# Designed miniproteins, single chains, continued (2), part 55

Each design is a single chain, and the fold is of that chain. pLDDT is the mean over its residues in the fold that is shown.

## One batch from the design tools (miniprotein)

Design m5895
Fold by ESMFold2-Fast:
Structure m5895 (fold): chain A 109 residues (1-109)
Amino acid sequence: EVEEALAQAVEAARRAFELGSKVDAAAAEEALEALREGERQSPGEAALTMARALAALASKIIPEAAETMEGAVKGIEEIVKESGEEGALQAAKGVLDLAKMVEEALTAL
């Protein structure tokens, strides 16, 4: 279900942001603000907002990950733009995968 997948994506993103806050507290706060903005959006837009926040945080802390992060965000953007809210479930799953990648990248520092 979309709501359940989004809740899982939010929790995974929050974990990645908490890990990032130990390295760059200001960048993590910006990511958390984007997450709060997503709470007022449709499911697909919320997923895209989370993806962008995760990618921005990871790219700021690990510049060499920027190209990989940009590719992941574009994938999620395509799903949302082409399928609208019907793609929200797949977009949320994409955010879960991205959050895991960001957590792994930050842990490897």
Scores: mean pLDDT 79

Design m5896
Fold by ESMFold2-Fast:
Structure m5896 (fold): chain A 80 residues (1-80)
Amino acid sequence: SMAEEKAKNDALRAEATKTMLRLFEAVKRKAPLSEIEKLLAQLRALKDQLKGSDFKESQAMAKAIENSIALAEARVKALG
């Protein structure tokens, strides 16, 4: 149902927000590349689920994830 789809999308957006925070904290503390790559993979999976949604807020979150991935990858490259 639409209500079940909305609840699922609300949960995915919450998970995406939490995972983005974890990613930037990992980058800041110079975590192992394996940990950063795992978080990036999780965000890419969440983005793919959210971009297929009919909800505007989920589509906006997918774009935010895309931007966060790009920023994190740029920061990792700059830090070596």
Scores: mean pLDDT 86

Design m5897
Fold by ESMFold2-Fast:
Structure m5897 (fold): chain A 72 residues (1-72)
Amino acid sequence: MSVEEVEELKEKILKLADELNVSSELKSLLEHLGEKLIEAAKNPSSVSEEEYKAMEKTALSTLKGLEEKVKE
């Protein structure tokens, strides 16, 4: 993913978390995950391809889970 795509993903996750009124602790964890993924996207050499893909998969799975919760 590009840096812009990762930033958009972070914003979507945080927006859904706000809509679901998640705990401040969970929101902080989601913000931290987003920041880590943005840093990895900006500095690809700082992480392995496997680690980066794992972080992307985690973020995308989180987004999907939150979207499904909003639909309930």
Scores: mean pLDDT 77

Design m5898
Fold by ESMFold2-Fast:
Structure m5898 (fold): chain A 75 residues (1-75)
Amino acid sequence: SLEEKITKLLEELNKTMIPSPVIDPSLEDLNIEKLKELILELKKKGVNLEEAVKILESKFNNIGPVLMPVLVEIF
C-alpha cells in the first residue's frame, strides 16, 4: 500500500540520518524533491487531493506549510 510505503520511507530516512535530537537540518536531507515524487505517485493512482493531504499529514509531522505549495504546483 502507498500509505505503508510513505511510513516506511519516513522510518528509513530517520534511520539513515544521524540519530540526534530534533534538528532542522535533518529536513533538508528529507528533500522536497522526494515529497514531490510521492505526491505525483498519489495523483497517478487517482488519489484525490484531500486524501493525499490526509496521508501525508499522518506520516509527516507539521508538513502543512511545506506541502501546500507543492500541492498547488502539481494539482
Scores: mean pLDDT 61

Design m5899
Fold by ESMFold2-Fast:
Structure m5899 (fold): chain A 70 residues (1-70)
Amino acid sequence: SAAQEQVLAQIREELQKIIEAVRAKDFASYQQHLAKLQQLIKEALKLGVDEEEIEQLVAEAERKIQEILA
């Protein structure tokens, strides 16, 4: 649905901001965007988005963060 596509786009945007906060070593920004991500995940699940799709997006972002921290 359009609502599912919209919330997934917002999740991708917040994951990108989290990655950038890690690169910038901006812990305040990291915490802010992490909190927004948790809220968006909750909304996505209520809209019937597959948990597996959300987990895949988060795992891809976590892999990117590990590359930055290596």
Scores: mean pLDDT 89

Design m5900
Fold by ESMFold2-Fast:
Structure m5900 (fold): chain A 80 residues (1-80)
Amino acid sequence: SITELIEEAERAIDNGDVDRAVELLLKAVEQMKKEKVDKETAIRIGRLAFHVAGLARQRGDTEKAELAEKAADEVYKLIE
């Protein structure tokens, strides 16, 4: 479920696993595009995306930071 993806991504962030966090974030965003989620869930995914982007930048991983930032923008556009 999308909730499980969010929870697993939050655990990946806590463990400093940027690669896993990005993978799970992108899966959550893709699932959001395929099924309608409530605004609260969308906001949670958006916050997750900004957190992942920040961690990736701290690690010097610009490509993963940009992927997470793009995911945040996509989530924002889906919250009409």
Scores: mean pLDDT 83

Design m5901
Fold by ESMFold2-Fast:
Structure m5901 (fold): chain A 90 residues (1-90)
Amino acid sequence: MVEEAVKFLVSQGVSEEAARKAAEIIVKAAEEAEKIEDPLERELLLYEAAAEAYKILAEDYRKQGDEEKAKLLEEMAEKARKKAEELRKK
């Protein structure tokens, strides 16, 4: 699972280092989410992990000089963070 996610992200132009960090965050969150019975707590965990992974990917694209992709991923990270905040209030 991690290696498949890394391969996919690298195919999208992400560095192997950033791809591995992001993939590990997402895979671990997905595995932990399977242990959570409350759907809201599960979604909260996944959105928090997504926000962190998107930030890592955005930083990698910035290092490559791809400001357009970096901004898009930063917006995705912010949307995931806002979703997590909404879920904490429910």
Scores: mean pLDDT 83

Design m5902
Fold by ESMFold2-Fast:
Structure m5902 (fold): chain A 62 residues (1-62)
Amino acid sequence: MKVEKIQEEVKKLIDELRKAGVGASKEFTFEVEIDGKKVTYKFKLTNTAGDGVTLELLEYKE
């Protein structure tokens, strides 16, 4: 399932950011096909004290 692949990629990025330390950030982009429609997401992940890793949606394109 395409959603499971996205979850695996996000987990890898979270682990990388946790090792890099508080304040580290990384952007990533992925494309998903939902009901015959291609959707592109761009996210920013940041290792923040207290909240762990936060995720921010930067761009959404259909």
Scores: mean pLDDT 73

Design m5903
Fold by ESMFold2-Fast:
Structure m5903 (fold): chain A 100 residues (1-100)
Amino acid sequence: MSPEELFEQWRAFLADPANLATLEELLAFAEREFGLEFEYPPDASEEERVALLALDLGMVYSTLQLEAEEKLGKKIVFPKSIEELLKLSVELKKLLEEIL
């Protein structure tokens, strides 16, 4: 997959309001429960914003996955797509909400 193709997939994914809203809920959960901080430059370009949101989703997934492994013994699952990354993050959030 080319870098341009990967960027276009992320841009298209984040252009869906439902995906963006779900991502924002995941970021808010990670900030509230784990003290993560997400910073966006006020004049960020579209490319910078997409890249930062992609990194932030990866950070959230990593944080939730490590917590789930520690508390529930869940093994690492490597997401095969952007959609799977979001889906697995939502599933981990639900599991952790039951025990936090």
Scores: mean pLDDT 78

Design m5904
Fold by ESMFold2-Fast:
Structure m5904 (fold): chain A 70 residues (1-70)
Amino acid sequence: SMAEELARKILALPEEERAKLLAELDEGLADPSLSPEAKEALARLKAGIESGDAALIAEALRRLAELARA
């Protein structure tokens, strides 16, 4: 699936690019205009990246896509 492919690509990113992505996720988590549901999905995405959990990353990406289309 696309989310599983993206999860593998994220985990294969160079350390500098992964650090940049994590910083962007932290910015999103600090955004007061973001919904609680979006923040929960971003927090799960961050946790998946930090733990190397491709399944958790894929699930978080699917949730973010659902929220973006709602």
Scores: mean pLDDT 85

Design m5905
Fold by ESMFold2-Fast:
Structure m5905 (fold): chain A 87 residues (1-87)
Amino acid sequence: APSRAEQLAALVEAAARINAALRAGDLETAVKIAEEVYARFRHLLSPEEAARVEALLAEMRASTDLATRRALAGEFTDLLVRAIARL
């Protein structure tokens, strides 16, 4: 199984890719990467945390400005960092 450090490194790399896609105006790619990351780490989340992540992804799809998109992406990655840190 991947170590906690390896899982955190993978999340940090994915977060950088999400932010690059958002800055390029490519919301579809940003959401796709976020959904792939969520699928990978979903098993580490409580049902309440999973519901919060799904809500953040829905808000990101509905968002119209870069600042809001980046704030939502940050909350998304922070939730997953905390989940991995519990390993």
Scores: mean pLDDT 87

Design m5906
Fold by ESMFold2-Fast:
Parts: structure tokens; C-alpha cells; sequence
Structure m5906 (fold): chain A 81 residues (1-81)
């Protein structure tokens, strides 16, 4: 369905953002600091996936799914600051 396709695209973009943030952290942090931040990223990603699944189950619009992705990206990029 179009909803399943939108959810899949949103998930792919979330993974791309996680990879970008993780690569940037690897350049700037010690191994110990990176492991700590990686745990924070993992927790945020799990929460994002749970919310995304709940939204999909409710038949959320593409705009609502995009908003959830935007909030996830904002939270994740704050880890870089």
C-alpha cells in the first residue's frame, strides 16, 4: 500500500540520518564517549520506530509521518551539539 511505501521511505531516511550523525561523532569523540552517545542514538531510534508503528496502525497521513521523522532528526542532531 502507499502507506507501507511511505513508512518504508521514512524508515530508510531515519537510518541515513543515524549513519550521518554516527560518522560525525566518530570523527570528534573518544571511543568511550562514542559508545555512550551510540546508546543515546539507539534509544532515540527505538522510540522513533515505536511511534512510527503506532502512527501507521492509525492510518496516519504522509505529513504526520514526515513530522515524526523531522522531530527524530532534530533530537538526533542535538546529540552533535
Amino acid sequence: SSLDETVAEVRRRAVEIVQEVAEELRKTLSDEEFERKAKEIEALYREFLRRLEELAARGASPAELQRELDEFEEKLRKILE
Scores: mean pLDDT 87

Design m5907
Fold by ESMFold2-Fast:
Structure m5907 (fold): chain A 100 residues (1-100)
Amino acid sequence: MSLEELAEELRRLLEELVEKLKAGELTPEQAKQLLERMIELLREMARRSSDPRVVAALESAIRSAERTLEHLEETGEIDMELLDKTLAGVQLALALWEES
């Protein structure tokens, strides 16, 4: 998968997660699956990116997503504040990637 294809897939997953969240349809299992895949894509993008600002944003998004996933695995519940921070972090990383 190309770096641009990784960014496109990450954006697709982000949109799916946001749409399900707004519709009240996001289950803990769906959140786990989407977050795990997003973390994989974020890690691959960070590995292949050379812009320090982009890498820092991607790594921040990974940490936020991992914290959201950890809370979900420990409690069986989605922490909405952690999820909101994760979504904002992913959006920022994608925006910085598009500008680089």
Scores: mean pLDDT 86

Design m5908
Fold by ESMFold2-Fast:
Structure m5908 (fold): chain A 63 residues (1-63)
Amino acid sequence: MSPEVQKLMKETLEKLLKAKSFHEQNDILHDLARTLREKLGLSAEQVRDALFELFRKYLEQQK
């Protein structure tokens, strides 16, 4: 994973942990997916893999 993607993933994880509602979390995830696809040029498969990795890290923090 590129340093740019890693930084964005870390920032998004922090936003998810601070989010107070499901709607806010959903907006954060949609913004991440859009940024990865449109600004960083990731394929749909790479975006999916990045979102799964973020979700795993989020669940670890909620344990």
Scores: mean pLDDT 78

Design m5909
Fold by ESMFold2-Fast:
Structure m5909 (fold): chain A 60 residues (1-60)
Amino acid sequence: SDGRYSVAEVIAELERLKGGPLSAEERAQVRAAVAAFDWDGDGTVDRVTLAYIRREMLAP
């Protein structure tokens, strides 16, 4: 990663914070969000984008 997060790393982080596995629909949402914010086209997002995805998908 080194400051960038793949779809698999985003899913793992959300699962860690949620305390359980993401549903197939939640995993598809992560893939869509990463693709939408992946301006570089390499399948990764930065820390700010990861924080945004966490906020949208997980309640505090």
Scores: mean pLDDT 77

Design m5910
Fold by ESMFold2-Fast:
Structure m5910 (fold): chain A 65 residues (1-65)
Amino acid sequence: STSYVLSKEEMFEMQKELQEKAKELLKERGITPEDLFTTPEGVEVFLELMEYSQELLEKKLKEQE
């Protein structure tokens, strides 16, 4: 198990990447943020964003090695 603390810069960068990914997926699917919990495509986007968020966190933690 890894025990790292993300810097404010790393957290901000991660949030920016997540926001850009969200914009990209919403545009790609032709849906709005409100659709994330109301349409099948929106739910898929939400799940993709959760997975991407986890991958970003793991990447940032791995960079501490």
Scores: mean pLDDT 74

Design m5911
Fold by ESMFold2-Fast:
Structure m5911 (fold): chain A 87 residues (1-87)
Amino acid sequence: KEKQIKEKLEKLVREGNLEDILNYLKSVYPDPRAEEIFNELYKLSQGNLRLTAENLYEVLLAKQKGEKDLSLFKSGVAREVAEKYLF
């Protein structure tokens, strides 16, 4: 499942469609705040679609698992957003 998600995200990032990235991740990890999290990550990533997609995946996955350990996030952008939305 993880490999399939990673491959799909890579394709969507190459296609450059923000809405498709958000809708795909919402379908895999449903969360009522997914759009809000996406918009914050997009702003903090200064429009970088790859960074936005990777960080959104990490934050939504952490929320679905009930994860509270912020040290598990690979980027400072993901940690900043996770701090706001995981607690």
Scores: mean pLDDT 79

Design m5912
Fold by ESMFold2-Fast:
Structure m5912 (fold): chain A 62 residues (1-62)
Amino acid sequence: SARAERLARGAVEAAQSGGEAGARTAEHGLIDAGLSREAARKAAEYGLQGDLEAARRAVEEG
């Protein structure tokens, strides 16, 4: 979905620019957006790896 793509892109951008701190900020933002803790953590971890497709799947499954 467009929402999942947007959230995943934001997480990847935050993690790639800010490293671990950026990933943690993105994880908290995803939880605030309504994702489960597990889905938000996975999306942030994939963001650190630069894997947009995996991050998007994690958001869709949250």
Scores: mean pLDDT 87

Design m5913
Fold by ESMFold2-Fast:
Structure m5913 (fold): chain A 74 residues (1-74)
Amino acid sequence: MVNLSEEEREAIRRVLERVAELAARYPDDEEKAYAALPELLEFMVREGIPAAEIERWFADADEELKAKIAELLA
């Protein structure tokens, strides 16, 4: 199991709030929601979210999106 610091848990909480806000903002526009994903991933990396945790959240994503995530985490 991945053990996270208090700062990392707080960052994850902020990211989850951001994800919920994004989903609520673009409920009828999947294209716009998808366009915001690279910015969301950059935000997660900037907040110090562990790569393993990011990969876990997107485990069911398409291979194309997984490739973009891998590029951002490199």
Scores: mean pLDDT 66

Design m5914
Fold by ESMFold2-Fast:
Structure m5914 (fold): chain A 61 residues (1-61)
Amino acid sequence: VWPSEAELYLAIAEHELRTDPRVSEAEREALVAEFRRLVAQGRVDEAVALVSERLHAIRPP
């Protein structure tokens, strides 16, 4: 189910953000809140894109 897929993406992303010392707790919480907000508005693709963009920015080369 697509809502379960969105929650799975969030769980994986939150784990990655939590383990990276370059991401503050406040930044992580703000990103998670924005993801949840976009999903609640039916903007799932935008929510996934937001999280993916941030994860790519913090990935090792």
Scores: mean pLDDT 72

Design m5915
Fold by ESMFold2-Fast:
Structure m5915 (fold): chain A 87 residues (1-87)
Amino acid sequence: MPRLSAQELFDRLVAFFEQNRDTMSPEQLVAFAVAELRHLIEDGVPLADLEELARRIVAYFREHYPEVAEEAEERVREILEEARARS
């Protein structure tokens, strides 16, 4: 399967967030983003692409869901530390 760029992966996540904005809480959107990052780690996506994707995800939550932005940043940071430990 052709590999998706960090931008393409981010665009797909944003499409999911926008589609589910009225049906999922901000906390549920953060949990979904963290679960997707974990799946990408298991799929062997390179650390540099994971770091770029994580940066974009955190920026998205800071702009659109400031109430959970700190929680999103912390949870994403923990996932990146896990990815670095596996690299």
Scores: mean pLDDT 81

Design m5916
Fold by ESMFold2-Fast:
Structure m5916 (fold): chain A 70 residues (1-70)
Amino acid sequence: MPSLEERLEALRERARELLETKSLEEAAKEFTREVHREAATLDDREATLFKMRALAEFTEVYLEKEQAKR
């Protein structure tokens, strides 16, 4: 089974794909759905920390993309 770090890395790459092809709102909805699916096998505390970290990664990717555009 992939580690939490491997799952987080995959989500970071997925965030890049989504933000390249979709609007921010559509990318955020799809990304959040995938994060919830990944977190479903974790306990509540682990799930919360994983979701927070995944959203931080999504935000970082988004800001990198916006800085490159500007």
Scores: mean pLDDT 79

Design m5917
Fold by ESMFold2-Fast:
Structure m5917 (fold): chain A 68 residues (1-68)
Amino acid sequence: MSVEEVGELGKRLLLEYGAPEVAAEAVAYEMSRTESVEEAIEAAKRAADDLLGPEVGEEVRRRLEEAL
């Protein structure tokens, strides 16, 4: 899976958990600019922590790792 594909999945998960569309798109863009899938997943987790809380951040990280 590419960082762009992980970014698109991260966007979908953030939207599913109630993040605003603009925020989810910004996070997907940041993820697509990372050097590795692992960095992309950590970026998504951190953004989810800030937007939706740490419980959602952990769940987003786990679901992205399971999708690899």
Scores: mean pLDDT 84

Design m5918
Fold by ESMFold2-Fast:
Structure m5918 (fold): chain A 83 residues (1-83)
Amino acid sequence: AKEKAEELEVEAARLLAKAIKKLSKEEIDEVTKKVIEKAKKEKKVFETSRPIMILVAEELAKKGVEEAKKALEKLEEAEKLEK
């Protein structure tokens, strides 16, 4: 279960890297600001990379980037495997 969850997280990271390359610097700055604001307001504690990757994937998916939507699906599947 853990090994498969780690594999899904790596695949999600690759998809997020591709998604970010499709955005302008201004769009990246906008997504970054929204992720930081959500993390602060929700008092999220980042003990692992996965929570922040999910926030990034959600904001990129809202902009219609397909790679971000696929990354979000893989991150959600990884969370289900580590319950």
Scores: mean pLDDT 74

Design m5919
Fold by ESMFold2-Fast:
Parts: structure tokens; C-alpha cells; sequence
Structure m5919 (fold): chain A 64 residues (1-64)
């Protein structure tokens, strides 16, 4: 269980760094509000999928 929390914390840090990079890219690219919203939604969906993948991996280890 402690290892599971550690993996999720590390994933959270990686997601935060990716959000910062995306924000930087948006500032440099001068996009419309609709384009910014689309990017944010796509990155959020990607982050949720990655969290799901990590949770699936943890659940598989718990079954062993």
C-alpha cells in the first residue's frame, strides 16, 4: 500500500510538471480561448488515462 501511494505521488508530480510545460507552450503560441480549452481537456483526459493505468498496475500487484 505504501508503494502504491508513492507511485501515485510521483505520477502527480510528473503531471504537475507537464501542466506547467503546457501552460508555457500556450503562452508562447498565442492561441484562441477555444484552442486553449481543447488543449486543457485533451491533457486532462491524458492525465486521467495515465492515472488509470497506474491504478490497474497496482491492482494487478495486489492480486498476487
Amino acid sequence: MEEAKKRLEELSKEIVEEIKETEKKIEETNLSQEEIRKIVLEETARALRRIGDVLDEILEEERK
Scores: mean pLDDT 75

Design m5920
Fold by ESMFold2-Fast:
Structure m5920 (fold): chain A 90 residues (1-90)
Amino acid sequence: HMEKIEEDLKKTAEKVRKGIEELRARLAQPLSPEEQFDLVVEATLYLIQVAIALKVAEKNPEISKELIDELRKLGDEVARLADEFERRMA
């Protein structure tokens, strides 16, 4: 059932990629403290999803290196966005 695992990981990568674009769009707008907090929570949830996906991918030798590299890149991008939102709250 390895094909299903790779499909699920690809769906996670696509979901996170779309989430990053939405977070960046909202970052360009003036945000209330409540909106800022909600965006930190949302970014953190994407970071958790990527971390879990990477653990699954790294334990499955049949998963492509390209997909693992993409998940790592998405994790780095989400972490940077979460840090930026946190800085704006301070």
Scores: mean pLDDT 81

Design m5921
Fold by ESMFold2-Fast:
Structure m5921 (fold): chain A 102 residues (1-102)
Amino acid sequence: GALLGKSTLKATRTMKPGETVKTPPVRVPESGTHTITVKVSGTSDFKAKVTILVNGKEVAEKVLSNGESFTVTVDLKKGDIVEAVVEFLEEAEYPTVTLEVK
């Protein structure tokens, strides 16, 4: 489907194990069944725990390696707020987290 929203967090430093980042929120423009995709990328090998939040509530969780993505299909309502929280399980050099809603 068409991209409904995207947010990106680019870390300005190396992230240490146990540190967390949260993407800027994506506001859902229309009710329906949507796909939420989170991708983690960086210049080093690392693992990170990715949690997808809808209105602050966890809907999915997965451990990703550098360059991997995680997609879930969920029913969302207009005005819902989608975010991703990423906890670095290993040292990650200048990682980028992208959140897309389709």
Scores: mean pLDDT 89

Design m5922
Fold by ESMFold2-Fast:
Structure m5922 (fold): chain A 98 residues (1-98)
Amino acid sequence: MLSREELLERLAPFVGREKAEELVDRIEREGLSPREQVELALRAALELSDLPEKLKELVLKALEISRNSELSERLAFSEEATAKYSEEAAAAEARAAA
């Protein structure tokens, strides 16, 4: 696990000190995982790079698709669990009424 100071020193060369402080504050506030930290840093570095705008959009779009795929999978699992709980609750209510 990287300290705040180590994160600032590693990010500042790529995004500048001011932006690095904003990123570190967000990481600490939201409790981001190492993967989410890398995605956040990469997005900020792309915004500040001299890369063509279309290439920046392509990379950002790829990151968004990757993240949405993972979130969609987690959401589907959560919905299935909720449906199972609802079914069991209905069965328990029917037993109490009989």
Scores: mean pLDDT 64

Design m5923
Fold by ESMFold2-Fast:
Structure m5923 (fold): chain A 74 residues (1-74)
Amino acid sequence: SAERERALARLDRVYERLIELMKKQGRLTPEELERLRAQYEAWKAAIDANDPATVARLDRMEALLDEQKQLLEE
């Protein structure tokens, strides 16, 4: 559905922003990359299961990333 595609697109953007942030901070280790990938797959599965908690979690993560961008003066 369009809603599912939208949620997956949001997840992809959050994932990319997290990778870029970790890379910029020098914290992107192979172990951390595997952890983020596992988390991405879990969130994708939750979206496929139509779990309403996942949308709230995406909203919270986007807000935290936006706040962190401001704190880093970007």
Scores: mean pLDDT 77

Design m5924
Fold by ESMFold2-Fast:
Structure m5924 (fold): chain A 96 residues (1-96)
Amino acid sequence: DKKKKDVIKDTMDYIVNYGNKKGDKISDNQKKKIKDDVSNYLMDGKGDKASTIVSDSFPKSKSDVSNIVSDAYAAKDDVDKLKDVKNKAKKQYNKV
């Protein structure tokens, strides 16, 4: 539903900005494309593809970003669990 999609997109905002903070400087257009592609793969049940895109896009933070994407995939059918994953991504972003 729309609420799940919104939480996933918010989580992706923290992921792409975390990767950028860790030194993988990408353009705003690339950030948007990664957010859209990964969100679509998560919604389509393709968690491995979602994790691979994020890992390849942010090699300096590969484990951190792929772990959050994997958590989001596991939580994708439960909006409250997705909110917990979003909060983890936010806390990770705020520590850097």
Scores: mean pLDDT 84

Design m5925
Fold by ESMFold2-Fast:
Structure m5925 (fold): chain A 89 residues (1-89)
Amino acid sequence: GPGLELAKEELKKLKKEAEEVIKKAKEEVKSEKVEKLSKEIEELIKEAEKALEDFEARKISPRELVEKMEELKKKIEEKIKELKELIEE
């Protein structure tokens, strides 16, 4: 349905942004904080991908998917923002 396709496209764009920001941060800022944030972002993306897979497998409801995706997207965006702030310092 439109909601699932939109969620997949939004996650794909967010994953690309995360990968680009992580690569830049690792190249420009050599710190344990960058490595920790990068790992946390990667784990949150994996959780979001699993939620989409669980929904396609009929393991979770449409409501549970929406709630999980909204929570995970916010957490990912917040950590990407923190990582970008480290690059700008």
Scores: mean pLDDT 84

Design m5926
Fold by ESMFold2-Fast:
Structure m5926 (fold): chain A 59 residues (1-59)
Amino acid sequence: PAPPSRDQQRQQLADQFIQQGRQAGLEPVGQQYAQQLLAATTPDEQAAIVDQFQATLAR
C-alpha cells in the first residue's frame, strides 16, 4: 500500500491521542486534542498541539 498522506498521518495521530488518553485515564482530554489536531491546518499548529498533549500525559 501507498505511504500515508499528511492528512492520513493527522488522522492516525488523532486516533493515537484518543488511545493514549484512554490508557492514561484521560480519554476526554485525548478526544479534545484529537479534535484540535484534525482542525489544525499548519504544521506549527499541529506541532504545538502534539507538544501540549504529550506534556499533559507526561505527568
Scores: mean pLDDT 77

Design m5927
Fold by ESMFold2-Fast:
Structure m5927 (fold): chain A 85 residues (1-85)
Amino acid sequence: SSAALQAQADALLAQGSALTKEGLEAEKRGDYGTAAKLYEQAARKYAEASRLYAELGDTTGAQLAAHEAEELRRKAREMREKAEE
């Protein structure tokens, strides 16, 4: 159902947000390798949410989630550079 897909997309956004917070805490500690992995995990959650929003016909939700995934991938690359990985 559309309600079940909406709930799943919302849950993926919440998971992505939580992983982003964990990544920010790792970054604050200077643990750039851990921050990179957490930002990559968060990006995957937002990318999954984007796909579900697209299936629901929520073009705006899909675009916003996809944009957040791309920004988190950029943060992950920055963290990897700081970690010299």
Scores: mean pLDDT 90

Design m5928
Fold by ESMFold2-Fast:
Structure m5928 (fold): chain A 88 residues (1-88)
Amino acid sequence: SRAEVLEVLQQGLGLLKGLAKNSPDEELSEELARLAARAEELIAAGDYEAALETVKEAFVLYYRHYEPEKVAELEAELDRLVAELKAL
């Protein structure tokens, strides 16, 4: 349901804001904060699909910085989660 998608999006947004605040890399922190703000605007507009894709992009960006060798595996897992949420 749309309510379930919103709950997951709000949890993901909270985690993303935490990553932005706690990131030791200033450029990465700023970019994560921009993506968090964009996701927040998309949620307010009711565009949950675009919000899910934006949150996914932000997590991929974070992991590419710290564990680039695992990005493909993490991206596939996030794609699966996004597809499951779109089916709700």
Scores: mean pLDDT 81

Design m5929
Fold by ESMFold2-Fast:
Structure m5929 (fold): chain A 63 residues (1-63)
Amino acid sequence: SIDTLIQVLKNAPNLSEALAFVDLVVKEDLSLARQLLAALKKENDPSLEPVVEHLEKAIAEKE
């Protein structure tokens, strides 16, 4: 499922939609959000850097 989430983010029509999606993941499943963050960092895709930064902040807000 993590690979599917990464593909959803890569196929997002704009950055705003991608950020809204990761906010939803953080709200609904913090464990999944942490796994997604680790996978995105390993993927090291420059187009996803803003998503990684936003996801890190959103997770920090919960902890």
Scores: mean pLDDT 83

Design m5930
Fold by ESMFold2-Fast:
Structure m5930 (fold): chain A 81 residues (1-81)
Amino acid sequence: SSAERRQALIAQLRAEIAAERTNFYTGSADHSKWEELVAWAKQQAEEIKKRREEIDARERQLAQLEASGAPPSALTALARG
């Protein structure tokens, strides 16, 4: 039937795509390039995270100085890093 032919074609295409995926991930030069790009992107993300953590630390320091009634000299020092 038309439905049986459709199901057989879908099964064949699914097997073909699975084989292509396996071949891509096991020994492809393109996969090696992709892994290098992912590693580079992860390193960049970690640097951005560190910068955000530095900003958060300065915000916490300001909150502590404000809560403690610290003098303007201490606030000015924090503002200029």
Scores: mean pLDDT 81

